# Ledger of designs, part 93: designed miniproteins, single chains

Each design is a single chain, and the fold is of that chain. pLDDT is the mean over its residues in the fold that is shown.

## One batch from the design tools (miniprotein)

Design m3233
Fold by ESMFold2-Fast:
Structure m3233 (fold): chain A 60 residues (1-60)
Amino acid sequence: SEKATNLIYHSLTADEIKQLSTMSDEEAESYLKNNSFISKAFNSLSDEEKKKVITKLKSH
């Protein structure tokens, strides 16, 4: 959902976004699933939405 996607973007620092951009898609997904604050929001997303979030984060 757009609400969950926006929560994830607003919850990440610039340093975290930079770190995610250097990760593989699998590593980025693991990071987002294991971060306690954003994990609930990320895990509520469909597989398509998860891929979209990872792609957007890695584009920065």
Scores: mean pLDDT 75

Design m3234
Fold by ESMFold2-Fast:
Structure m3234 (fold): chain A 80 residues (1-80)
Amino acid sequence: MEAENARKLEIVREMSKLSQEIAKLHTELKKKDSEKGEQAEVILERVNQLVIDSLSADLETMEQKLKEIKALKEEVEKLL
């Protein structure tokens, strides 16, 4: 349980970091291209929902949501 709780905290911190990085990319894209900015905004909303959903999830579900957020970051980076 203690090791599981430590991993959950690590995942929450990683999700927070990724969400902040995606928000920065969204801001940058919106300044350069409004259509790409809108696409990045939809992705950012999805990321925020995954973070919220993770707060009441088990470790396995949190790991899966973290992987989804990482994939969404790659999608936003492709818009650069």
Scores: mean pLDDT 83

Design m3235
Fold by ESMFold2-Fast:
Structure m3235 (fold): chain A 85 residues (1-85)
Amino acid sequence: MELEKKIKELIKLISNPDTKEGKEIQKIIAEITKKIINKDYKGLAEILGMSVSNVRAMLRHRLSILEMMAASKVGASVAEVLKEL
């Protein structure tokens, strides 16, 4: 599944925080975590590039932050960066 591949790629970047890409991914995870804690689902939807209803559905199904990122425009951008590595 493409989603599983994107999650694996995100984990690989997080595991190497000394890279520019790894630092950027950690910054995005921190921002997403902040939005979840503050119940700012509109802000979270904007970061992920999806509807608020989709964000709420993912949280209701207890998807991880990495799964949400992989399903979003953020995961797509990271995949493009990984292709150049």
Scores: mean pLDDT 65

Design m3236
Fold by ESMFold2-Fast:
Structure m3236 (fold): chain A 56 residues (1-56)
Amino acid sequence: GAAAQEARNERLTRGLEQALAGSRVVKLVAVHDLEPVLDEMSEEARALFRRLLESL
């Protein structure tokens, strides 16, 4: 449901923020794991994912 999707998007956003502060390996793992669910992400999470890619 919507509440579960919101909680998932919040976890994804937090994970992406942590990955951005992490090592190159952490960033690469995050990109690999999250790319398949990119289309299901919130606009905020997608912006962070793009920023993660640009930081590599």
Scores: mean pLDDT 78

Design m3237
Fold by ESMFold2-Fast:
Structure m3237 (fold): chain A 73 residues (1-73)
Amino acid sequence: SSRKETAEKVLQKIKENPNLSDEELKELLQQLGVSPAAADDLIARGLTAEDVESMAKVILNTLEEKAAGRPTL
């Protein structure tokens, strides 16, 4: 799926360069489906590469849960 592929690519970029610039973080946020204006706002509020990594992991986990079905708990 396109969202899974995008999230995996974002995680790979962060692993390859953890010292991403604000502009690079904004590009990764846009790839995850965040609008340019919202990405600017998040960066202005102090969003970090670690936060973007967490967002990508949440997206991957959510997609995996939807594919596998929810536990009865």
Scores: mean pLDDT 76

Design m3238
Fold by ESMFold2-Fast:
Structure m3238 (fold): chain A 90 residues (1-90)
Amino acid sequence: SEIEKKAKELEEILENNPEIREKLERLVRAERKARSTDPELSEEGKKEIAELSENEKKALEYIKQAIELARQGKDEEALEYFEKAIELLE
């Protein structure tokens, strides 16, 4: 399917560009911290997000949108937003 092809292309980009993968993992970790029920971890996560570059902040917004769309079962739209995030981190 087209969704499977798109997912495979994005996976190959991350496999061939470990720097982009590391940036994505950093963004997801910072967001997870910011949403923590631990006030100290939440404050740390929010500070890490505030110190991100403009492109990294925009990429994080696309990642958050992709996660929400995937939660709703809108996998094709989720992959499009995830691709936009990867492009900003190149």
Scores: mean pLDDT 84

Design m3239
Fold by ESMFold2-Fast:
Order: structure tokens, then sequence, then C-alpha cells
Structure m3239 (fold): chain A 91 residues (1-91)
């Protein structure tokens, strides 16, 4: 089962900003996989704040940046998300 592309991009942006490691993202996905099926960005941002101490507002900003990337270049954004997911699977 693939994670939603906007969620993968938002998590990748948090890693690129140095707020999360790829290992922390992989653990978060494994522990909270059910949230990715049923939750909105608000619930995911709250859970990331609870587990990693990242301000909810910064997580929501990453979701907005992910949405912008998808609007501006959807094919490239999807490719970046899939490459990130493959890196996480290799951990």
Amino acid sequence: MFLPVPVLLALKILVEKGLLTEEQVAEFIEKNFDLFVSSNAEELAKKIEEEFGIEKSKVLEAFKEAEKKLIEDPIKAIEEALEFEERLKSL
C-alpha cells in the first residue's frame, strides 16, 4: 500500500529542513500507518508534534509546500515522493 503523495512530500520536506531523519520518518509510518489511511493533515501534524516535538505549524507549512510542488510540477513531485518512499523501504 502506497502512502498519499502529499504526505510523502511533506515528510521529505521536513527531512530536507533537518527537522526529521529518514529513520524517524520510517518509524513514524510503521507505527501510524492507519492514520495515513483515515487522517487529514491536521491529525498527522499533531501526531508528528507529539512524537518528535516539531511545532505543528511547521509541519502544516511542509504540507502547504508539498501541495504547491504538486500544483506546479505534478509528475516531478510524484517522482520525488516515490524515490523518497523507496529510500525509506531500504532502511
Scores: mean pLDDT 78

Design m3240
Fold by ESMFold2-Fast:
Structure m3240 (fold): chain A 100 residues (1-100)
Amino acid sequence: ILELMSPLLATLVLLLEKNNYPLKVEKVSEDEVRLTAKKKDLVEVVLKLFPEVSSDIEEVLEFLKKLLEALNEESEVEFVDEDTVEIRHKGTEEQKKILS
């Protein structure tokens, strides 16, 4: 599962697990993974990596979206409810070729 994630997403998963935050990681298909976590917990781990970004939850989450876009990640960040965020990531074309 981690091999389908970018280094950034894999680092976020590891930090969430290390801090005992509730986290669900699912392989949705052969080339797609889904990460479900609490907004507050995700913001805290992002701020551990990038402490100068902001103290506002919405600004930190927008920063994460823009960072994933800048890295050409096929990742979508969705706010499922007030407390929950879902990140869907598709393996890159390079990763798909290796798995094929």
Scores: mean pLDDT 71

Design m3241
Fold by ESMFold2-Fast:
Structure m3241 (fold): chain A 83 residues (1-83)
Amino acid sequence: SSMRERARQLAREAARLEAEGRALLAQPDKASIIRGIGLVLRGIGLAYEAGLLLKGESKEVRDALADEVAAQGAPSAAAVLRG
């Protein structure tokens, strides 16, 4: 369905933002840490939107997408998608 495709697009973008944000949070400088926090929060927001689009989907569909984003270094996005 188009909703499932949109959810996958949002989840992939969420994973990219969270992974980038987590890499920045590992840096020693304040500017990287602040940017990292912002990216992780944006990623969580997109994962929440993706989760809403998947509200009627089976656990298997939600878990498969959550596993994909977890493998990309986005554990928070994955947790949101599992619902």
Scores: mean pLDDT 90

Design m3242
Fold by ESMFold2-Fast:
Structure m3242 (fold): chain A 80 residues (1-80)
Amino acid sequence: SAAEEEVRRQAEGAIHTLEVIRRSALEDPRLSPEQKEAIARVTEEAIAEIERVLASPEATGEQIGAVWDEALARIREILE
């Protein structure tokens, strides 16, 4: 199950990076309280969705990538 291990590694990496993004945003004095709250929600929702995908035996790297891409797009919109 090299494919299953690869999907798990992708998910773990994405979750870790989203947690880093959330923490960095909270510590950034240039961001408004509203931007910090919005980024926290986006990262929390993305992590939950990645965990939901990973719970499926049919989970794919493409599904993890899609959640990641959507989260980054939403964060970019928040940052303008």
Scores: mean pLDDT 88

Design m3243
Fold by ESMFold2-Fast:
Structure m3243 (fold): chain A 85 residues (1-85)
Amino acid sequence: MTLQQIVDFFTSSYDRYGVNFLRSIKDVDGSVANNIILGLGLDVTNPELSAQKIYSLGNDTLLENLTKIPGVDEKVAQSIIDAIS
């Protein structure tokens, strides 16, 4: 996925950038989506900065960081990576 596609992903939601997309992933509710945003240090008011942070981590580091977030198991983390990639 390109950086522009990741930006489009986070900006496609009309309310709280990124949260609605994360909530479209299986087993991710609003609480888990907020935990992911906070745990990764994502800025919901700056989708471009959030996309840059995700892109810079790489898939292996992103998987490890996601599995440390409350409510995110390895299966949910992999679903998020697959949705972003």
Scores: mean pLDDT 66

Design m3244
Fold by ESMFold2-Fast:
Structure m3244 (fold): chain A 72 residues (1-72)
Amino acid sequence: MDELAKRILENIIKTAKELNLPQEFIDELKQQFEEDLERIKKTAKNDRQKAQLLTGTALRIIGEMIQKVLEK
């Protein structure tokens, strides 16, 4: 699970950089992901639920990236 979470975060950061998003925004996305990951680790009952919640977090962050691109 932790390895999958790291890979997802790395892909988010890479995509944000390719979209030329501001470093401050990339740092905020990283913080949001790490905060959600900590929450998921504390509340999820099993690895399946962790994967489901992590997927939801990744999709929300992608939505925020799309919104940021549209605002710029």
Scores: mean pLDDT 79

Design m3245
Fold by ESMFold2-Fast:
Structure m3245 (fold): chain A 84 residues (1-84)
Amino acid sequence: SVREQVADEVLRFLTEFAREFEAQGKTREALLLEALGSLMVMGLYYSESVEEMKALVDKTVEILREIVPQEKVDEFRDKVLAIL
């Protein structure tokens, strides 16, 4: 389903950055990204429409910009919106 494809992309993106941060000894940032991934997937399954999923992605992207470089966040957003 579209939800499953978006959830898979979200988990793949956040898991890759969490692993990289952990390898650098940034265990707190890695934990935050793992928690955000779980909350994001939960939010996607609470969403009843594509427009609600897009709104959730936009809100999550603003949070990600505090931790992850903007260019990587923008690429992630574009990939997710292309699935929706």
Scores: mean pLDDT 84

Design m3246
Fold by ESMFold2-Fast:
Structure m3246 (fold): chain A 88 residues (1-88)
Amino acid sequence: MEKEKLIEEIEELLREAGFPEEYVEAVRELIKEAIEKGLIDIEGLKKLLEEAKKVKEELKSLDQKEVQEQALAAARAGRKAVEERRKK
C-alpha cells in the first residue's frame, strides 16, 4: 500500500509537470516491474518522488514567468498603439 501511494504521487507530479498521460503510464509500469523484480525499494521510490517534485517546481516556475512576461509585453504593446493613435 505504501508503494502504491508513492507511485501515485510520482504519477501526479509527472502530470502536473506537463508530461503526457502515455508517458506517465509507461513510467508507472516500469516502476511496478522494477519493484516486482527487487530492483528498487521504498527508499528508491522516495528519491524518485523528490526528483519529480523538483522537476515540477522548475517547470512550473518557468511557464509562469513566460506567461507573465508575454502578458506584460502584450499590455505594453497595446498601450503604445493607443499612444501612437493619440499622437496622430
Scores: mean pLDDT 67

Design m3247
Fold by ESMFold2-Fast:
Structure m3247 (fold): chain A 55 residues (1-55)
Amino acid sequence: SIETQIETSASLLTEEVRKEATEKLQEALDNKDFKAFNEIVKEAIERSLELRKKE
């Protein structure tokens, strides 16, 4: 389901990245910029995975 995808994506984010991504995502949604929204999500997930690999 869509909810499962959202929860899975959120669980991949570190606390720091999640906070920053939330602010940027809110701004993109307010501007109806879905290209920026998707880019922010992808970047946040990639950054979080990179940070977790170093642990």
Scores: mean pLDDT 68

Design m3248
Fold by ESMFold2-Fast:
Structure m3248 (fold): chain A 58 residues (1-58)
Amino acid sequence: MYLEELEKKAKTPEDEAGIRGYRAVLEKANVGDTKEDIKAALRKLGAEEHARQAALDA
């Protein structure tokens, strides 16, 4: 799952918590578990950029 890969790249507890928060929101919205579905959902939430930054370097 795409979000699990982002969590593995998170270097700080704050970044990890942010990604977990997005995951919980996507699970409640019944978003598919494909990389495409997750990316589309994160874009709708305005969260894709934040999740990407959290995984790379805060």
Scores: mean pLDDT 63

Design m3249
Fold by ESMFold2-Fast:
Structure m3249 (fold): chain A 71 residues (1-71)
Amino acid sequence: SSAEEQALADLKRIADAVSAAKSVEEAKKAGKEVIAEILGVDPAKYTILELEQLFAEKYREAAERIAKKLE
């Protein structure tokens, strides 16, 4: 589905941002910014761990809804 394709694209955006970083600190900031942008939230209001947890939960919810719809 388009929602599943979007989730995969979002994961690739996170991976690309982290791999393009020149340092561990830059990778943490880039990853945080991209995850926050995907979730539509302010990166300054959340830790990277909180954003990662929110992203994982949203992905899980989407997968469950798709399974219930069979598509």
Scores: mean pLDDT 75

Design m3250
Fold by ESMFold2-Fast:
Structure m3250 (fold): chain A 77 residues (1-77)
Amino acid sequence: MIVESDGTKIDPISKKPITLGIELPDGHIFELDAIYDYALQNEKGDIFTDPISKKEFPIDIISDALFERFEELVLSV
């Protein structure tokens, strides 16, 4: 699930305000670009590890969020 933030929440990966967030199933919200980069560096096959909870999730969660963002960009222009 993509979550738009007003910048009051800080991404724990990039240490920057969250502008376009993704909510993981454990409820943690990350900057979409930061969690994507983190997952690429830490993936094992189709799984990545949440940097806060240390829970493993399918990379599909991030890829689905990226497709949702892509649709917003191409359908809104």
Scores: mean pLDDT 69

Design m3251
Fold by ESMFold2-Fast:
Structure m3251 (fold): chain A 65 residues (1-65)
Amino acid sequence: SEESEALRARARRYRAQARALRAQAATLPAGSPERKRLELEAEILEGVAALLEGIGALLEEKEKK
């Protein structure tokens, strides 16, 4: 469905953004507040992406019935 496809597209964007944030965090000194902030932002985006993926999968299953 269009809704399922939109959710997956958004999840992919969030996962790509999270990877970029983690890569940026890795260039910063260990223990810096900036590194910790970027890692937390990446974790939040990964969590949201996982939720969107789950919702998308549930929508597809309901459409098959």
Scores: mean pLDDT 86

Design m3252
Fold by ESMFold2-Fast:
Structure m3252 (fold): chain A 86 residues (1-86)
Amino acid sequence: NSKSLLEQIADKINEALRAVKAGKAEEGEFHALEALDYATILSSLGHEKTANEVKKLIEEALKNMYDPQKAIEYLEKALRLVKEEL
């Protein structure tokens, strides 16, 4: 169910955002990786455009996990895309 996967992606992005904002980069990385896993499943179900955009933004957040402002920017962009599809 694509809606359930989108909800899981949103939940994990929110957990990553909370961790990064609290200065917990390692926890932020863990939750962002969980979000990436759900986005990969969503992509395999034929929601390629949205799933690929979300995956790209999460991957950029992961690369910038020790730059909190950039990590937050990418995670918030990913969350916005997920919410637009809900």
Scores: mean pLDDT 87

Design m3253
Fold by ESMFold2-Fast:
Structure m3253 (fold): chain A 80 residues (1-80)
Amino acid sequence: SGNTRQQALLRGRLLGTEIVDAALEGPELMRRQIERALELARDPALSQGALDGLRDAGLALEHFGLTEQGREVLEARDRA
């Protein structure tokens, strides 16, 4: 079996992209995507993908100079 792990990795990448896109639109949309990722992180089958998505989104936001947004995403991951 490999399908479940591959699905979790792909969903993590999509979550990261959705968080970055939401951050560009506004803080409320970003926080909703963070909450969605944290809910997925509570599922043992999805947890690693969701945490990786949060980390990658936070680092991407920092890289593009959205330092406050990147910090908020990374702090949310660390609390998970």
Scores: mean pLDDT 81

Design m3254
Fold by ESMFold2-Fast:
Structure m3254 (fold): chain A 79 residues (1-79)
Amino acid sequence: SAEEEALLAFLETLPAEIRAEAEALLSQFPVRTPEIITLALVAALVRARDVAGLERLLEIVTSPRVRAFVREAIERLRA
């Protein structure tokens, strides 16, 4: 899907350490969906405390539930 392609392109723009963490998480899932890719990206970005990266991720994700999940991660890092 276009969203899946955009999420994978976003992954390639991340610093090597964050990208490696996200790729390691993705390798644990037998099925790739936009939701699973987003979960892996959020986990890696949260570990790195990269709020700007999470805000850029919000520009890509379209599902209201997934957007809420990304926003919650941003708010937890800001608290």
Scores: mean pLDDT 85

Design m3255
Fold by ESMFold2-Fast:
Structure m3255 (fold): chain A 85 residues (1-85)
Amino acid sequence: MEKIRKAAALYAAGSILYAAAVLEGDRETADLAVELLVEAAELLYEAGDKELAMEVVERAERFAEELDASEEARERVRRAREKIE
């Protein structure tokens, strides 16, 4: 199913960008990492995997907090969590 494959690719990319943001301290990279994880979670939810979608959103929340992501990125995480819960 295309949604699950896209979600897996976005999750992998977001996780790699998280590592890059930790090394560089760059907010734009941190925001992008969080945004990709949120998109992965939304696709997993649409594919019917609410449990995995919730785990990915919780990971995005932790990354946003750890990396001091923008208010826009944190708000996107909050909206995704409310949609998935």
Scores: mean pLDDT 85

Design m3256
Fold by ESMFold2-Fast:
Structure m3256 (fold): chain A 85 residues (1-85)
Amino acid sequence: HMEEFKKELEKLRQEALKALDNGDYRKAIEAVTKMAALAYNNVELTEEQRRRFARALVDAITAIENGDKEAAKKAIDEMLEIVLS
């Protein structure tokens, strides 16, 4: 069900944001990676959507590794916008 997918995706997003706020960057990366796996397994993306999603994922991981919470949140939100569009 699309509702179950959206609920799990939002749960992982909240886990990533909470981990970022706590400075647990490893856990934040794990949550973002799980969001990507969930999206790839449940959504058929166009080539352009896949390209944009891959950029957003890389941007999210890079921002988390650099401790840039605002950039990480922006990239995570972009990942969500792409897979829910």
Scores: mean pLDDT 84

Design m3257
Fold by ESMFold2-Fast:
Structure m3257 (fold): chain A 79 residues (1-79)
Amino acid sequence: SMAARRAQLDAAFAALREDDLALIESLPPEQQLAALDELLAGLDRLIAELSKSTDPEHQYLLGLLQAYRAELEARRAEL
């Protein structure tokens, strides 16, 4: 079902997000900004590509990526 697939995507995305954020938090402050900028650039490219898709799974992922981008932008503003 779509609900079961969305749950799988949520879990996989949460795991990747936790790994990314833990890595950034472990870096020296002078490296955190560069790491955040690289992640934001990658997310912007992926969001742009997924925005062209009409696939329901891609649309769901787009929502997750947009939320994550907003979180990373907020973290960048705190540096």
Scores: mean pLDDT 85

Design m3258
Fold by ESMFold2-Fast:
Structure m3258 (fold): chain A 89 residues (1-89)
Amino acid sequence: TIPATTDQDRQNFRNVITNYFITVYGMDIADAQRIADVVVRYIQDDRVDGAQRRRVMRAAVYIHRGDFARARQIVGDAVTTRIVDYMRR
């Protein structure tokens, strides 16, 4: 039985983001998977598209590192606050 397309697409997207965090930012696998899940949930819930997706991914890295000022420079105050909220859920 083939799983629902939406669930498969979500898992594929999560894997791409996880690998990006590991290869570009040197994150540990466990941290990369946790932060990738947060990013995927936020992107889907807020229907973030195109160019903004990469900015959200970069901002999440800086939030994970505790650099909220850098995250705000990338995505602004409101989006940074929402990503932080998703990380605490």
Scores: mean pLDDT 78

Design m3259
Fold by ESMFold2-Fast:
Structure m3259 (fold): chain A 79 residues (1-79)
Amino acid sequence: KEKAKKAAVEAIDKAKEELTADTKNEKAKELIEKAYELLKEAEVLSLSDKEEDQKKAEELKKEADKLLDEALKLEEEYE
């Protein structure tokens, strides 16, 4: 459990660092950081044996996708 959780969180942190490094708009960076924080929470919940936790993880992933879409729009407006 602990090993899988750590690996998943580290992978998400790495993806966040890569995406934020390529992002020029400061507000877009904030949205990306919030989105990846939700993705970390979702990943931890998805490792739970409880169906309720898995459903919550799915909802958090949808919110993260929404924030990433907003960040992308802000980045495009900058360029």
Scores: mean pLDDT 77

Design m3260
Fold by ESMFold2-Fast:
Structure m3260 (fold): chain A 110 residues (1-110)
Amino acid sequence: MPYVVVDQNGNIVDTNTEHAEEMKKALFEALKTQDFQDLVPKVDALAVVFEETLVSDVVKFLEERYGLEYVEAVYKGERLGLDDIAKPGTIIGFRSKGPPLLIALGLPPK
C-alpha cells in the first residue's frame, strides 16, 4: 500500500510512493473533518485511510514500522474494531513515543 508520513511541521519524513505530495494534500484536507478533530486531543499520531483495507493491517504496519500504539479507529463518527474494514475516510489514532506524526495510507480518490 502507498503511504506518506508527515511531521508536525508538515515535512514528509517517510514515503514509498511518487504520489507523496498528492497524499499529503489529501491528508491535510482530512484534518478539517470532525472525526479528526475529535481524535486529536487523545492521540500523538493519526492515520487517514484513503484505500480500503483492514483496520488490523494498518495497526500492525504502524506498530511494526514506527512503534505506534493503537488507540481507536473512527469512520463517519462510528467506532471501528480491529476486524472491521477501514473504508476511505477512516481515521485511526495512535500514541507515539516520538514526535507527533500524520500518516496517509492508500491513494486518495480522484
Scores: mean pLDDT 83

Design m3261
Fold by ESMFold2-Fast:
Structure m3261 (fold): chain A 56 residues (1-56)
Amino acid sequence: DPTEKSIEDGLEKLKKLSVEQVQEVLEGLKYNYEVVKSEAAKKGIKAAEEALKEAE
């Protein structure tokens, strides 16, 4: 069970990262979600995609 705090900390940090760093995190989260299909990875992917879309 990943703790909600770890997810929240990760999502908050995404907003402070550069576009390149967000893309790197997104790739890692997509890989994790495809392998384990975790809800935490799914939420992270959505947040990272939204951050990248805002940067465009």
Scores: mean pLDDT 67

Design m3262
Fold by ESMFold2-Fast:
Structure m3262 (fold): chain A 103 residues (1-103)
Amino acid sequence: NPQEIANQIALAAALEYVREALELLENGGPREEVESQLEIAKLLLQRLLERGVTEVEEPLKLIEEALNTSDPAKQIELLRKAAELLEKLVGENLEKALELAHN
């Protein structure tokens, strides 16, 4: 299914943008770069949600909350939680793809 593959690529890309934003925040990087990475992650997850990938709703909400706070410590907490949820989804999708290749 080309749409399913596209959704998996978009999900993995969103995770990488969240990880980059988190690394920038933890290292005291520029706020505008953090916000740029998070806006791209937000856009990718919004498109996934519109396509019926409801599992992205919680990480999307966490990213939106992170964009609405000026407290770096709270942003780090929210983005760590978002990254953990996205990592689980990416891992589950990979495991399902590997199972389907053998079953």
Scores: mean pLDDT 84

Design m3263
Fold by ESMFold2-Fast:
Structure m3263 (fold): chain A 70 residues (1-70)
Amino acid sequence: SMEEEIKKLEKELIELLRELAEKYNLSEEQKEELISAAKEQVEEWKKLPKEELLDRLRFQIERVKDLLKE
């Protein structure tokens, strides 16, 4: 279902952001702030049509993956 896909992509985004925080040696406080901000942004996007939410999640996942390759 789209709801299961949304949960999967949100989890993937959060896991990638944790990897990004580790790559840049962020403090635990900075990491928690980054993850909290990302979760708040996703909750805001949940007010959008589900297709747009999925597109935004996929776009952000690809951006974080690109940053992890650098």
Scores: mean pLDDT 87

Design m3264
Fold by ESMFold2-Fast:
Structure m3264 (fold): chain A 78 residues (1-78)
Amino acid sequence: KAEEHLRKAEEAFEKGDLESAYRHVMEAAGIAIEEGDEESLRRSGELFERLAEELEKQGRTKEAELLRKLAEWLREQA
């Protein structure tokens, strides 16, 4: 379920595994869209914003901008 993927994303994020965190957030968002789970969609958007902040700290500005756009899109789905 979406919550399991969100939990795994948070764990990966804390370990600095941004790619694993991204994959888990993407899976959670996909499940939430199919199920109409607005809460999980909002939480997915929040995690993409946090991932964007970490990418920006690493100088990966274009990737951070793409994640911020994805977070905005998810907010519109919720």
Scores: mean pLDDT 82

Design m3265
Fold by ESMFold2-Fast:
Structure m3265 (fold): chain A 58 residues (1-58)
Amino acid sequence: MYQSMAYNLAYGLALADEEEGKEFVEQLKKYSPLMGEAAELGREQALKEKKEEEEKKK
């Protein structure tokens, strides 16, 4: 479904470049709030995993 695509794209972008991930989410919210929300969840998941990686090094 389209929401899964938005989630996965935002997730990958946020892992590679935080600013690009944020801009992608904001652009999707302009055209489709539902897809924008899915993309935001993907970005949040990527940021959460980056934080978990820091805890793993502990």
Scores: mean pLDDT 76

Design m3266
Fold by ESMFold2-Fast:
Structure m3266 (fold): chain A 53 residues (1-53)
Amino acid sequence: SRLEEMIEQNRAVRELLEKELPELSPLMQLFMKIVIGGTEFLIERIEEKLRKL
């Protein structure tokens, strides 16, 4: 489904961001960790909706 595609795309983007994380400045690393956490929350919400379909 469309939601499954979105979840897969989101996971791929998160993996890329995590891979680049150690090369960023400490301030940017902290900021990106917050963004990744927000992304995880969004994925969980999408998965919850997908389960109810």
Scores: mean pLDDT 72

Design m3267
Fold by ESMFold2-Fast:
Structure m3267 (fold): chain A 81 residues (1-81)
Amino acid sequence: MKSPLEQELGRLLEELRLQAHRGELDEALVNKILELVKQMSEEKKKEVVEAFRVLAEELRARGRDDLAARMEEVAKQIEEI
């Protein structure tokens, strides 16, 4: 990661991934990720969208369809920024 904001974003994404695999979701964490993404380059936004899509696929493979759908919604929100 190239900046403190990119490092913080990576840390929050990993925390979100761990929470989602436990069947948990902190909407405050999602909102913080969205706020940080608004400050990022288009290239970085695309990386984050891909990370959410990969997480959704992992969650669906584990039978967590509701959480997977929520991750897909967040990816779409990021694409609209």
Scores: mean pLDDT 82

Design m3268
Fold by ESMFold2-Fast:
Structure m3268 (fold): chain A 80 residues (1-80)
Amino acid sequence: KKKEIEEKLKKFVEEKKKELGDSTDRKLVEEAMREGIKLLHKLGFSLEDLLKLAEEGGASAVAALVKEELEELKRKEEEE
């Protein structure tokens, strides 16, 4: 299902670009991307798989945000 995951990731990026429109607010863009990453995780995509796909696709900004979410989840598990 690698091709399906890639297509969903591409669709997600396109949808977020449309949702944000011409917004140049970096924080708003980052928050929207984080929410989308959380949504994809809820849909059954592992954050590690999303990270790998973002890195392989050269989407450095998305890869950085996925890393932050992955670290946040692991930190919550460790702190508990």
Scores: mean pLDDT 66

